# Designed miniproteins, single chains, continued (2): the designs that were tried, part 89

Each design is a single chain, and the fold is of that chain. pLDDT is the mean over its residues in the fold that is shown.

## One batch from the design tools (miniprotein)

Design m7083
Fold by ESMFold2-Fast:
Structure m7083 (fold): chain A 79 residues (1-79)
Amino acid sequence: MEDEMIEAYKNGDEEKALELYAKLHGLPDISSLSEEDREMLKNVLETKYYAKKGPDYLKSYQAKKREENRKLAEEIRKL
């Protein structure tokens, strides 16, 4: 179940990952959750995904995000 949840998130199926998470933890229907609660669950799933990959992957992901932000800043300066 948890591996299926992480795999669904990895494949970009966030709705399925949230549904599996809710089912595992006895939470109410995903459609009845507030937007804030849904975002919280997505953050938990993303954290579990990167934690499963290990610290080296988390560092690589952070480096990628920094590079993306740098490129975005360069585009803004070009404007």
Scores: mean pLDDT 68

Design m7084
Fold by ESMFold2-Fast:
Parts: structure tokens; sequence; C-alpha cells
Structure m7084 (fold): chain A 74 residues (1-74)
């Protein structure tokens, strides 16, 4: 299995792809309430990238990954 590892110098496009991948995983394995939380995070991360705040977008992506991993390890 491929682990999503965010490189130190990841492009905005790479971060956007990773965000979309996490949202797709949520649709398969998470409840409706958990999906709503991730959709809100996704929107905030995209807005951060659009404003040039790459670090904020990375932080949100890491939070999304940790949240999904926690739900999958039940």
Amino acid sequence: EVKVVIPEDASDETIKIALGSELQLAKKFLSEEEREKLEKMYKEAIEAIDKGDREKAKEILEEMVKFIEKQLKK
C-alpha cells in the first residue's frame, strides 16, 4: 500500500491531489458526520492554497490524514 508522504517541497498541485485523495477515502470508509468534517477541512485547505498559505494547507492535510487513519484502525 502507498502511504501518502508529503515532501518538504511539495507543489500546490501535489497538495491539492493529496487533499482530494483523502476525501475519496472518507467517502468509502467514514460516516456521514465524519465526511462532513473532512469536507470542511478540504475547503479550508483549498482556500489556504488560493491565498498562498501553503503551510496552513499542509497542516490541514496532515489533520485529515490522521483523522482517517484513526477511523480505519478501529
Scores: mean pLDDT 74

Design m7085
Fold by ESMFold2-Fast:
Structure m7085 (fold): chain A 76 residues (1-76)
Amino acid sequence: DEEKKKLEERLEELVKKGKEVIKNNKSLSEEEKEQAIKTLEGLAEQIRKLIEEGKLKEAEEQLKKLEEAIKEMENS
């Protein structure tokens, strides 16, 4: 349960940060921001399901990919 809580907290922080990065990205149009947020929400749902199913290693791998995607957006 402790590992699940840590992954859930990490996911919530990443979703919050990702939305902020998307909203503040000067290179994205409003339509592109909406699409990016929808993509982020979809990835977050997938990761939440993995955590709930106890697939913690797979969830951690997906969280790492999400972290990398957010960093890529910050660098744009």
Scores: mean pLDDT 82

Design m7086
Fold by ESMFold2-Fast:
Structure m7086 (fold): chain A 80 residues (1-80)
Amino acid sequence: MSPLEQQLLAVGEDIATALSQYDPQLAEEFRERLAKAKTPEQMLEVMRETADKLAKSSDPNLQALARAIRAVVEAFEAKL
């Protein structure tokens, strides 16, 4: 596993932990999808799709988390 993949898995776990405080079921779904991702690009896709889903929520806390996840994805994509 590359250092980038290890960093993305660590960030993914932080996202899942934050998400579990608002939506435990979505956090479990996110963890399962991230565990099946085999490349950095696939890991970022899972994170982006999760952020897009949260952005459609009427909950301001989930919308704020969506913005935070998007910023993380953009930062990692800039390094690819």
Scores: mean pLDDT 82

Design m7087
Fold by ESMFold2-Fast:
Structure m7087 (fold): chain A 100 residues (1-100)
Amino acid sequence: SEQTEKIIEVLDKLVEQLKPYLSEEQAEELKLIKELIIKAIKHLDSQGVPIKEIVDLVIEALDKILEWLKEELKDDPERAKKIEELIEKAKEELKRIEKE
C-alpha cells in the first residue's frame, strides 16, 4: 500500500540519519534489524492488517532499538540524546502516516 511504502521510507531515512552516530558494527546490525522490520511490514500489509496496527508495531520496534542504542552509548550521553531525538522524530512521522 502507499502508506506501507511511506513507513518503509521513514525507516530508510532514519537508518541513514543514524549512521554518523554509530560504529560500523552498530550500523550494520541496525541495517539487518531494518530489513527484518521491512519484511514484517510487507507481510502484515499482505495479510490486510490495519495500518494503525502496523504503525504501532513499528513504533514498538523503534522503542526497542532506542533502548539497545542507549545501553551501547551509556558513556556518550550527547550522542545517545541525538539518536533519541532522531528516533522520536521518526515516530512522529509514522503517527502522521497513520492519520492519512
Scores: mean pLDDT 88

Design m7088
Fold by ESMFold2-Fast:
Structure m7088 (fold): chain A 76 residues (1-76)
Amino acid sequence: GAIAEELAQYLSTLPQAQLEALRQAVKADPSQLVGELSRRTTLPVDRLEQLRQLPLQTLLNAFNVALQAHGLEPVV
């Protein structure tokens, strides 16, 4: 959906070091993806609330698209 595609595009624009730090945190606990985005990015609260309504797998798929754009391994 549009929200997941916008997330993938946004994350693909982040500096590699920031995306690597996000990957490490999400790999440790994938259920915390939105919480880690809240702590580590400038995404506004209303966008974070929209993301919380999406299935975790949809969010992880969007995150993995961004990781692949940076040559990083996906989170399973």
Scores: mean pLDDT 86

Design m7089
Fold by ESMFold2-Fast:
Structure m7089 (fold): chain A 81 residues (1-81)
Amino acid sequence: MLVVTRLRATTTTAGGTSTVTVETSEPVARVEVYVDGKLAATSTSSTVDVSGLSGTSEVTAVATGPDGQTDSVTTTVEAAP
């Protein structure tokens, strides 16, 4: 049984696309990205691209491990007009 012992989210913005990178101790089965409480993207990898962010948005990444364990990290992204 694999254990997720560490989860971190890093968000970078370029050209209107934000890349959310989630750091985990083990490979993830799924990552779900929420923008202002709404599901924006899902991926089966540790990186998720989210397009169309503008202004100040709250981004939450929820990672699910292969053992069904979940962990989440929230960060704020500011994309000025």
Scores: mean pLDDT 70

Design m7090
Fold by ESMFold2-Fast:
Structure m7090 (fold): chain A 119 residues (1-119)
Amino acid sequence: MKVKLGNLELELTPVGYHALEAVRKVLIEGKSFEEALAELPADLTPEQVDIIRKLINGEELTDEQLEQLFTPEDVAILKEREKLHKENAEKFRKEANLPKDSIVFTNHKGEVLFALPKE
């Protein structure tokens, strides 16, 4: 199943689809993790359940865990995009002589749109 994240189209594995549905049920519909998990296939492994829990909690996934949700090619694209966004934000802060804690907003291509001087 394909999902869109900005201009990026990612292919979900079956586990990735179930993870997305669990995240939607908890974060959007307000269900508990236990309620969301009960509505998913009973054949999910303990490792797959842990991946879903980490996604709901906003915890960082390992490369191996990401490869269970997406294709290896899409995992590489996601990592390169995150790296580009972080590098562009730091470069902009240095070039614009902004404080290190300044919030920099980027578009889906990693291009800087604007920055806030402080919260």
Scores: mean pLDDT 68

Design m7091
Fold by ESMFold2-Fast:
Structure m7091 (fold): chain A 80 residues (1-80)
Amino acid sequence: SKIEEIKKALEELKKEVREQKERGVDPSEIARMLEEAIRVFKGELQRLKKEKAPEEVIKTVQEAIEELERLLEEMRELAR
């Protein structure tokens, strides 16, 4: 389902962030990756709203964006 695809993509991104942190990747580089991922998810959200997708799908994408934005803020704090 679309909801499962969105949730899987979010979990894979969270795993990638964790693995990059464990490898000692600069938090600024992780932040750039997250900024790009958020841009992609926001584009998908706009498309789904235009297509009048089910509310449950729209909410799932919105929640994924919020979670990614929280991770981005954490990476930005670590980069200071």
Scores: mean pLDDT 86

Design m7092
Fold by ESMFold2-Fast:
Structure m7092 (fold): chain A 97 residues (1-97)
Amino acid sequence: DEEERLRQLREARETSQRIIDENRAALDEEELRLVEEMRRLGAEITRALAEGDLERARALLERGARLLAEAAKRGERVREVALAAFSLGMAEALLER
């Protein structure tokens, strides 16, 4: 059902944004840049998949995996926020239809 899908996407967007906002003050400038890059990648991967560009989607996923590994090295908080940002990017791209 389209209404249920949109509700779940809005809830995912709101939850992810809350995680980012609650942790923003605890992250340094480099960590914030990493988080914003994860958000951008989530949106771009979603668009690539929608366009059927599996090669581009795969390359972007590999980049995302490397950035997530870097976030994890900085700590669980940074990893959690990076994952939330990726999820936010995906939800935003899906809601733009």
Scores: mean pLDDT 87

Design m7093
Fold by ESMFold2-Fast:
Structure m7093 (fold): chain A 94 residues (1-94)
Amino acid sequence: SLADEIAKLIAGLEALVELARRERLSARQVRTLTGVALDEAVKFLSRVDPEAAKEVRELKEETMRRMADASAEEALEIMEEAIRRVIELLKRLQ
């Protein structure tokens, strides 16, 4: 079901943020992981809500720009903000 797919995606996104915190990932690793996470959200949303997919693509562009020269701590904060915004979008679809 759509609701189950959304719940699974939200859980996966939350788990990625916790992993990044726990594993003390480098700025490069956080940036890479964030890009993959946002691409998965775009892929899902492209099937169910093309306008939301566009919003997440624009968010990814902004997020990657912000992360370019970020420290590991700054990159993690930027990742958390971006993932939170994606989760809020997904919750509106439930």
Scores: mean pLDDT 90

Design m7094
Fold by ESMFold2-Fast:
Formats: sequence, C-alpha cells, structure tokens
Structure m7094 (fold): chain A 68 residues (1-68)
Amino acid sequence: MSPIERGRESVLAYAREHASPELVERIEAEVERLIEAAKRGDEQAVEAHERRVLGLLNEGARAGEAAA
C-alpha cells in the first residue's frame, strides 16, 4: 500500500471512531480532493484541503470528548 493510501485509511478510521457519519463523509470528500490535487501537482490546493481535513478532525474530536 502506498504511504498516501495508508494515511487515508488511518484518517478515515480515526474519523469513523470519533465523528458523526455526516462529518466522516465530509472528511472523506476533502481527503479525496487532497489526493486529486496531489496527483495534478497543485501544492497550494493540497495545503488548503489538508487544513480543511485537520479542521474537520478537530471538530470530530471536540464532539467525541463532549459525548464521553
């Protein structure tokens, strides 16, 4: 498995455990956009989508802590 595929699976596994299904779907969409941007060499778009993924993961973590 490539490092990018391994990273995608780890992020989605974490999201599925800590976030709502709706938030997981949003994270998955942003990860796919990040991979597409990386394939076309758009470093600026990669950075933007990476920041959005991190923001959504942080949102999920806050919701998980409130539910625990």
Scores: mean pLDDT 74

Design m7095
Fold by ESMFold2-Fast:
Structure m7095 (fold): chain A 81 residues (1-81)
Amino acid sequence: SSLLEKYRELAEKIQEEVEKLGINPDDISQLPEDIKEKLKQIADLEIQGLIERARTVYGLPDDEVERFRAEYEARVAKELA
């Protein structure tokens, strides 16, 4: 789907940029802000996929899905700060 295609494109771009900079991708503290922003975009695409799965596969109601999204976004924001 289009979301998976965007995810793949962003992942490839991040890998290329990190490789060019010689930075260890496992050490988030060493990543420049542009790379952190792209990681946030990947996380946003992942949460969209998880939300769709929670709704369609697990049958979670919209209010539970919204709570899950908010918690995940807050966690990602904290990790990338």
Scores: mean pLDDT 66

Design m7096
Fold by ESMFold2-Fast:
Structure m7096 (fold): chain A 95 residues (1-95)
Amino acid sequence: MSLVEEIEEVTRLIERLLEEGRFELALEMARALLDAAELILRGKGVSPLASDREVIEALIRGLERVGRALREAGFEEEAERLFEAAARLRETFGL
């Protein structure tokens, strides 16, 4: 499975877990997406992952979708962190 497909599957799983009320697992997985974004941002201009446009675009979409789902579930602070990470990725990579 490609890294893009993995990000998309994790995104769908988090959305499903939030719909099912499985908040602890959904929040843990959302943190993993945030950690991945922060790792890419720290490695800007050096790491192969940070240079992969498709992976970065998939991660931005995932962060925004999970952020919206978290906000709908009442997790405003967690949602805001994901939206901020998505915005920083867009700015850093000109997306």
Scores: mean pLDDT 81

Design m7097
Fold by ESMFold2-Fast:
Structure m7097 (fold): chain A 120 residues (1-120)
Amino acid sequence: MEDEIVRAAARAALTLAFNQGLSVEEAVEKAVDLIKERYPLTPEQLDRVREAARKGAELGQKLREIAKKLSPELVTRVQSLVGALLDEGRYDEAFELLDKVLNSKTEEEARKIIDEAEAR
């Protein structure tokens, strides 16, 4: 399967969940429909697209929760880091980053996590 199609699905689902506040299921269905409009997919490819869209949607929901707690500057930095990780297919690292940020008790702790992630 083309990695670009999988990444496009994940990014679309993330954007739908984060920017529009769609549920994981709604974001997945909409992202999958957007991909299917442009690309004929086999059942196996469709399953991979759905899995990537689900991961993207879950990351988008976590970003939306982070946006309630952190300054816009820090939210923008986290979005940039997650976007870069998604483009490389590094979903587990994106989830780990967002979970660390969500579990921070202060904005200072969150900033330290983000600074350490950007230093690599």
Scores: mean pLDDT 85

Design m7098
Fold by ESMFold2-Fast:
Structure m7098 (fold): chain A 70 residues (1-70)
Amino acid sequence: MSEEEKQRLIDEAVAAVEELEKKLGRPLSDTAIRIVIAEVLYKKGYTGKEINELIPEAVARYRERRAARA
């Protein structure tokens, strides 16, 4: 996987979390955030170790974006 592909995957996963929060009108729990990220990656054909490695990076990016908006 290229660095460009990795960054696009992370951005897409974070965007999916933010979109779902917008639809619900409230923030997601930490567990729900991780589930949404995993689901996005799984639908793109990633499994196991790849998903486990990307989840922490995507969660960190989501938290950074949220902190920057506060």
Scores: mean pLDDT 79

Design m7099
Fold by ESMFold2-Fast:
Formats: structure tokens, C-alpha cells, sequence
Structure m7099 (fold): chain A 72 residues (1-72)
């Protein structure tokens, strides 16, 4: 299952990976970034957001996924 692969790659639980996929509507790339940010420091989150800033859709989805992950 791709959710399990994402969880292993990002070092989070399968439940957290599943929620990230749900929030990002199945976008594996954005889900992976969000889970990596959830596990990473605030500085890493800020750097990822800055890279996505030019793509408003990706930026918004990533930010929402990070907030959803923190709510787990």
C-alpha cells in the first residue's frame, strides 16, 4: 500500500500518512512533504513553505496537511 510506503519513508505512523493523503486528496508528493515537516523542526517547515510559495495550490495543501498532522 502506498500509504505504508509513505509512512516508512517519512518515519510516521500509517494513520498519520493516511490523514496526510486524505487532506492532500491523494497527492503523494505534498503528503510526503507535510509528513516530513510534521516530523521536522519549525525551520524545515518554513523552508518547505518557502519553496512551495510560488505554487499557491501546493502551498495551501501543504500548510493544511501540516495542521492536520499536528491535530493527530
Amino acid sequence: DEVKELAEATGVSVEEAEKAFEITKGDEGIAALALHALRASEKDVEELLKKLEKDEEAYKLFKEAVEAGRAL
Scores: mean pLDDT 70

Design m7100
Fold by ESMFold2-Fast:
Structure m7100 (fold): chain A 68 residues (1-68)
Amino acid sequence: MSLEEEARELARSTVDALINAGLTLEQIKRALQAVADEAVERGLDPETAQRILDEELKYAEKRLKEKA
């Protein structure tokens, strides 16, 4: 897999795991930021990492709203 694909899979798995664990959106956002930062350290373009972060945060927000 490309670094971008790997980062997307890790971010999605992180969101799903944290929602299942009952964590808040703020905690999920911090975890996603850590995933994005690590991907950039590994050589992922910062703009691409930010896009993944934004997309997965929106996914997390939608899932949490649907849970209510």
Scores: mean pLDDT 83

Design m7101
Fold by ESMFold2-Fast:
Structure m7101 (fold): chain A 92 residues (1-92)
Amino acid sequence: SQSDLDLGLTYYRLGMRYRQNNDYQTALDYFRLSSRYFQRAADQGSGRGAIMLGASLLSISKIYRDQFNDYDLSSQYEQLGRDYLNRGRQLL
């Protein structure tokens, strides 16, 4: 729904802000929250929701790789994020 997209975007922007301030744990929490709302939009057939879900998941992946050296979690989020970006592109 549009409200799911709007909430997802709000939390995604908060994630980006905390990442810019090097508060990576808070950034992860907001990116996970945004991912839940974008997932709801994507499940309802929103191509934009799927693209934004992909972007959020790739942001999570990068934090796990670059800040926490968690390559297993990073790879899982990277793959999922790329899959949703591809799905979203096909829906547009």
Scores: mean pLDDT 89

Design m7102
Fold by ESMFold2-Fast:
Structure m7102 (fold): chain A 93 residues (1-93)
Amino acid sequence: TTTLYPPVLRYDAETGVVTGEARSQSSEVAKSTSTLVRTRKSGEQEPAAFRSASAKEVTHVLRADASGASAFTLTLQDEAGNKATGTMDVVEA
């Protein structure tokens, strides 16, 4: 059994960087993938960062520049296709 924790996103106004953390815990070694997607002020979505690891416990840390962004979505996925998603609006960039 794999538990995907809700991803957490933080924006640092001093650096202009968004940091996302995605955590998974499994009873056995399992692959997990995290994708950070940046939504531009134009509404276009683009991949900003990607991490993949195989372990019983994984914390993926992803970072992206918030310049020109309106929102970020961090999706954590296991190999069975289960997903956990966190979304953050960038209102003070």
Scores: mean pLDDT 83

Design m7103
Fold by ESMFold2-Fast:
Structure m7103 (fold): chain A 101 residues (1-101)
Amino acid sequence: MAEELARGGEESGEGAAEGAKKGTGSGSASAGVSGISASTSAYLAGLANGNEEAARKAAEEGGKAALEATKGGEKGGEEGEKLGEEGGRRAAEAARRAAEA
């Protein structure tokens, strides 16, 4: 269901945070990939509910979060972790709203 897609977004956001923790180069790449995954889950949740605008907004927020997580990973694991977690949660929240609409 759409709620499961929102959970996937949250899980991907947490993965981005953990990836950022593992080091600047490698962690940064993992954070970016996980952020993209969160964005995709949010987009799919919006589509499942037939709300294209909500899906677009969720994908856009997830994409921005992925970029921020990657930049955080370059600066340091702790900053990357915070950016990844916040981005993932925001994408999941947007997906939940899309699913409820």
Scores: mean pLDDT 57

Design m7104
Fold by ESMFold2-Fast:
Structure m7104 (fold): chain A 99 residues (1-99)
Amino acid sequence: MTDAQIVEALLNGDEEAIRALAEELDLPVEILELMRRALRAEAGEALRYAMETAKAGMKALGTGADEASRKAAEKALLAALDAATEERIAAVAAELRAL
């Protein structure tokens, strides 16, 4: 199971998916349900903060910048957001495997 599959099953999986994840990680279902609740609350706040930061950066660069510079900055901000999301997924999966 990949790190992304573990996090997807934890956040969006049904009861069967959570039970399958519990068997693969050798963890009680109750621990996964607690982590799911905590992660859902945290994920919403982190995503909101990342989006607000990206929008502020794009707005600042948009003033007086040419279209090519704006596209380059947008690509860089999206790449940074993707990298931050990937790091978070890897960290959550590592914590689950360490339990």
Scores: mean pLDDT 67

Design m7105
Fold by ESMFold2-Fast:
Structure m7105 (fold): chain A 62 residues (1-62)
Amino acid sequence: MKSLKEIADLLMRETDLSPERAEAVARGLLANRDNPEMVIQILRTHVGLSREEAERLTDKLF
């Protein structure tokens, strides 16, 4: 499993999130890693991704 730092770094590379926003989102994703729908919802709500984009990014994160 990727660490908080690795997930935040991947988010910054794949999206235009600031370091502070990437860390906050990464923390939420790790807390909900066993709930795919919640991970997708966090990415859609806090990053602004479409469902399809969120699903593709989730595959890269986990």
Scores: mean pLDDT 79

Design m7106
Fold by ESMFold2-Fast:
Structure m7106 (fold): chain A 100 residues (1-100)
Amino acid sequence: KPPLSPEEVTLNLLSALVSLAESEAARARAQGDEATAAFMEEVAARYRELARQLEEGKISPEEALAAVEELVREMRARHPQLAGFVTVAEWMVREARAVI
């Protein structure tokens, strides 16, 4: 298997999730949904903070993945309009876990 560390796989996942969250925020804003846009900007900020904590050695890759999974569960339960984002995020987390 390629020599990607669990940390590198998790940082790549968080970077991709930030980009997806920012894209979803831009889409919501373009549609006049300011509440969803603001929420997705906060989601992107949380993913950036997890990446920083992982880079600084304050959390493990497993703790970062668990935090992502918890946020995705919260989104699925409370924000049904984000079902598309949730589906993609859940797939990306499963792929990351498969190679760690």
Scores: mean pLDDT 86

Design m7107
Fold by ESMFold2-Fast:
Structure m7107 (fold): chain A 88 residues (1-88)
Amino acid sequence: SFEEWMRREGEEHAEDLVRQAVELAQKAVEIMKNAKNKEDISKAVSYLTAALIVLAMVEFSGDEETARRAREEVEPLIKEAEKAIENK
């Protein structure tokens, strides 16, 4: 199942998943702030969605401290991207 895959990936790659979530969220913020057309907005939303999925994998499968660090790093970036969307 997808849940079983997420747990396995989270357990084996927790630190790499944290980095990926942050990088995906940062990319979403960058693209959204500089968005000129619907294609750019769609691209930013895709990166944001990917960041949320990776964050969920860390939270579901990672240890409590790793999940906390991931949230502290990723959630502010998600909020920044959401704010950038609202100002379009």
Scores: mean pLDDT 80

Design m7108
Fold by ESMFold2-Fast:
Structure m7108 (fold): chain A 63 residues (1-63)
Amino acid sequence: SAETEAFFVEVLRRLPVEAATRFLVGQVKGASEEGQRRVLALAEAVGDERVIAAVRAEVERNR
């Protein structure tokens, strides 16, 4: 849900960048194409370029 998604984004924003990156990159591994899109959307919502770049790289690696 949008409310649950907003809550997770807020939690991720409050974590150290390294922790948020590790968590989201881990979620890409073994995920479906839909799951990968969802993780990338979460990274973009967090809005940290370092996190976004790491998630994009992991998605690309799994193509």
Scores: mean pLDDT 82

Design m7109
Fold by ESMFold2-Fast:
Structure m7109 (fold): chain A 58 residues (1-58)
Amino acid sequence: NAAEIQAAALAYLQSLGLPQGLHQTVSQRVAAELAGQAVSQAELEARTKAILEDMLSE
């Protein structure tokens, strides 16, 4: 489950054209937060975006 969530988040981040260095850290955080949860693609994308924005605005 966590690996699948991480892979989906990574694919989404790649589709946004973002630098590769952020992909692993952001996707790992998404997987940690959503592991064991039944989440939709929209929820995964929203959480991935929120984590990315949090990291970039620090």
Scores: mean pLDDT 76

Design m7110
Fold by ESMFold2-Fast:
Structure m7110 (fold): chain A 79 residues (1-79)
Amino acid sequence: SVEEKLEELEELVREMERAVEEKAPFEEIEKIARELEAILRELGDTFTLSPEQEARLKALVARAQQILAEALRRHEAEK
C-alpha cells in the first residue's frame, strides 16, 4: 500500500540520517539512497496518492536530498 511505502521511505530517511551522523562510508549512504529511489519509482509508477500523501512524500524527498548533500560535502572534504 501507499502507507507501507511511505513508512519504508521514512525508515530509510532515518537510517540515512543515522549513517551520516555515525560517519559511515559514503558507499553505505549511496546504497540507502538507491533503495529510496527504487521505492520512489514504484510509488510514482503504480499508485495514486492523496494530497496528504503527496505532501508527505515531497517532504521526505526534500529531507533525503538535504542529507545526501551533507554526506557528499563531508565525503569531498575527506582528502
Scores: mean pLDDT 80

Design m7111
Fold by ESMFold2-Fast:
Structure m7111 (fold): chain A 80 residues (1-80)
Amino acid sequence: MAEAEALERERTHALNKAYQAIDEGKKEEALEYLERALEYADRLIQTLKEVGSSEEKIENEEIFRETLLKLAEEARKKLA
């Protein structure tokens, strides 16, 4: 319970930092934060599965992770 909340907080923090870096034109820093957000998202999904969260909640987090993965891949393509 507390672990899932901490992971969600860390994921959100990393994503916010990624958007800040994007706004500042810091593409490399943005990618690092996006990769960190993906790592926390993976850990969150695993934790939710371990505690027996609803299939709907797990699916929503998996969809969000796929969106993060797409955003990170697009950022990689645009790096010099």
Scores: mean pLDDT 80

Design m7112
Fold by ESMFold2-Fast:
Structure m7112 (fold): chain A 83 residues (1-83)
Amino acid sequence: GQLEGTRRALEGILEAMKKGLGDPRSLTAAALIVIGAQIDAEYFGASREEVIRDLRAAAEVARKASPEAYEGVREGIRVAEEA
């Protein structure tokens, strides 16, 4: 579901950060977008479509910073799209 998708995306970004795989400021920006999407889904009733939109924005930021973080966010999007 959408919450699991945000968790998976965030794990991918944080793992890239821990390994020094990309610019830390850009990876932090991507992580903050994912955290915002997770908060919106959990506390404010954001739809799956809204969460996926925000995860796609995070993926674009991650893509420019780190291929590894980008793949993690893409996996999160896939998980969010699954019912």
Scores: mean pLDDT 87

Design m7113
Fold by ESMFold2-Fast:
Structure m7113 (fold): chain A 82 residues (1-82)
Amino acid sequence: SLRRQAEEHLELARRREEEGDWRGAGLHYSRAGDVYDQLGRTDEAIRLYRRARDAFLEAYRRTGDEVALVAAAVLDLVIRKL
């Protein structure tokens, strides 16, 4: 079920945040956003993509993770096209 996949990604994202794994959190929020986009739930997808972007920016601020910075920029482009 797509809804179950989104719920599992949201649970994993929160767990990664608790562990201080901001890149992992961003990835799981982004995957949940993809599921909501596939369901046609555009407002929820945008909210989750913004949450993912914020998590990737936090990873960059804390560790200099340039892969996370690029992921945040890609999410800004995805949000603009929805």
Scores: mean pLDDT 90

Design m7114
Fold by ESMFold2-Fast:
Structure m7114 (fold): chain A 82 residues (1-82)
Amino acid sequence: VLETASPEALEIARKVVDKYRPEIEAAVRAGDETALHQVVVKAANDAIEEASKRLTPDEVTQAVSVLAQLIGERIAEVRAAL
């Protein structure tokens, strides 16, 4: 997914992950699945809003896919460090 996304879609996804990273890490460390779900939904909505302002519909889909992958990787990293 990362290799096929546009540079603009990658940039938006990375910025959104960085913005929500502390909240994701806190929810994972606390084992709070409800809080984790809430921050993931908030991050996805933020990414869609930002991407929709600047990118094509295909690139918006790419940004959301990349965001989902990056969030999943962050969750796995934090869980592995517990």
Scores: mean pLDDT 80

Design m7115
Fold by ESMFold2-Fast:
Structure m7115 (fold): chain A 65 residues (1-65)
Amino acid sequence: DVVLTPKEGELSKEAQEHLKKAVEALKANNFTEGALHVQEAARIASKTLSGDEIAKILLEVLSPV
């Protein structure tokens, strides 16, 4: 298994995990858990990504909700 270093403009694996959990929680109508995971993903992503990049990724990932 290849562990890829996050590239500029890409979410870290940790941030991606939180977004996956957020989507799962939102699909289960657990909005509090979903919001917490989105906040953690955004916090982690803010170390390497701009606010515009984070917003675009969040809209694309959360678009089905």
Scores: mean pLDDT 70

Design m7116
Fold by ESMFold2-Fast:
Structure m7116 (fold): chain A 71 residues (1-71)
Amino acid sequence: EEAKKVAEYIRSLAEQAEKAGHRDFARELRLIAGRVEAQYEKAKKLNDPELMKQAAEEGRRDVERLVAEAA
């Protein structure tokens, strides 16, 4: 669930970035969101809470780095 929420949040940021004219930034955010979603689906099938946490953490870290570089 947490990883799914993180992916949705990242997609929301991508939409905002695209509206602001930051298309490359938006594209990178969508790639991060897609990766988090893929890992979340895998974790659900394996019933692995550790993998779910890892997916969420990696997504947050990637977004934090990308946002800091864009600021």
Scores: mean pLDDT 79

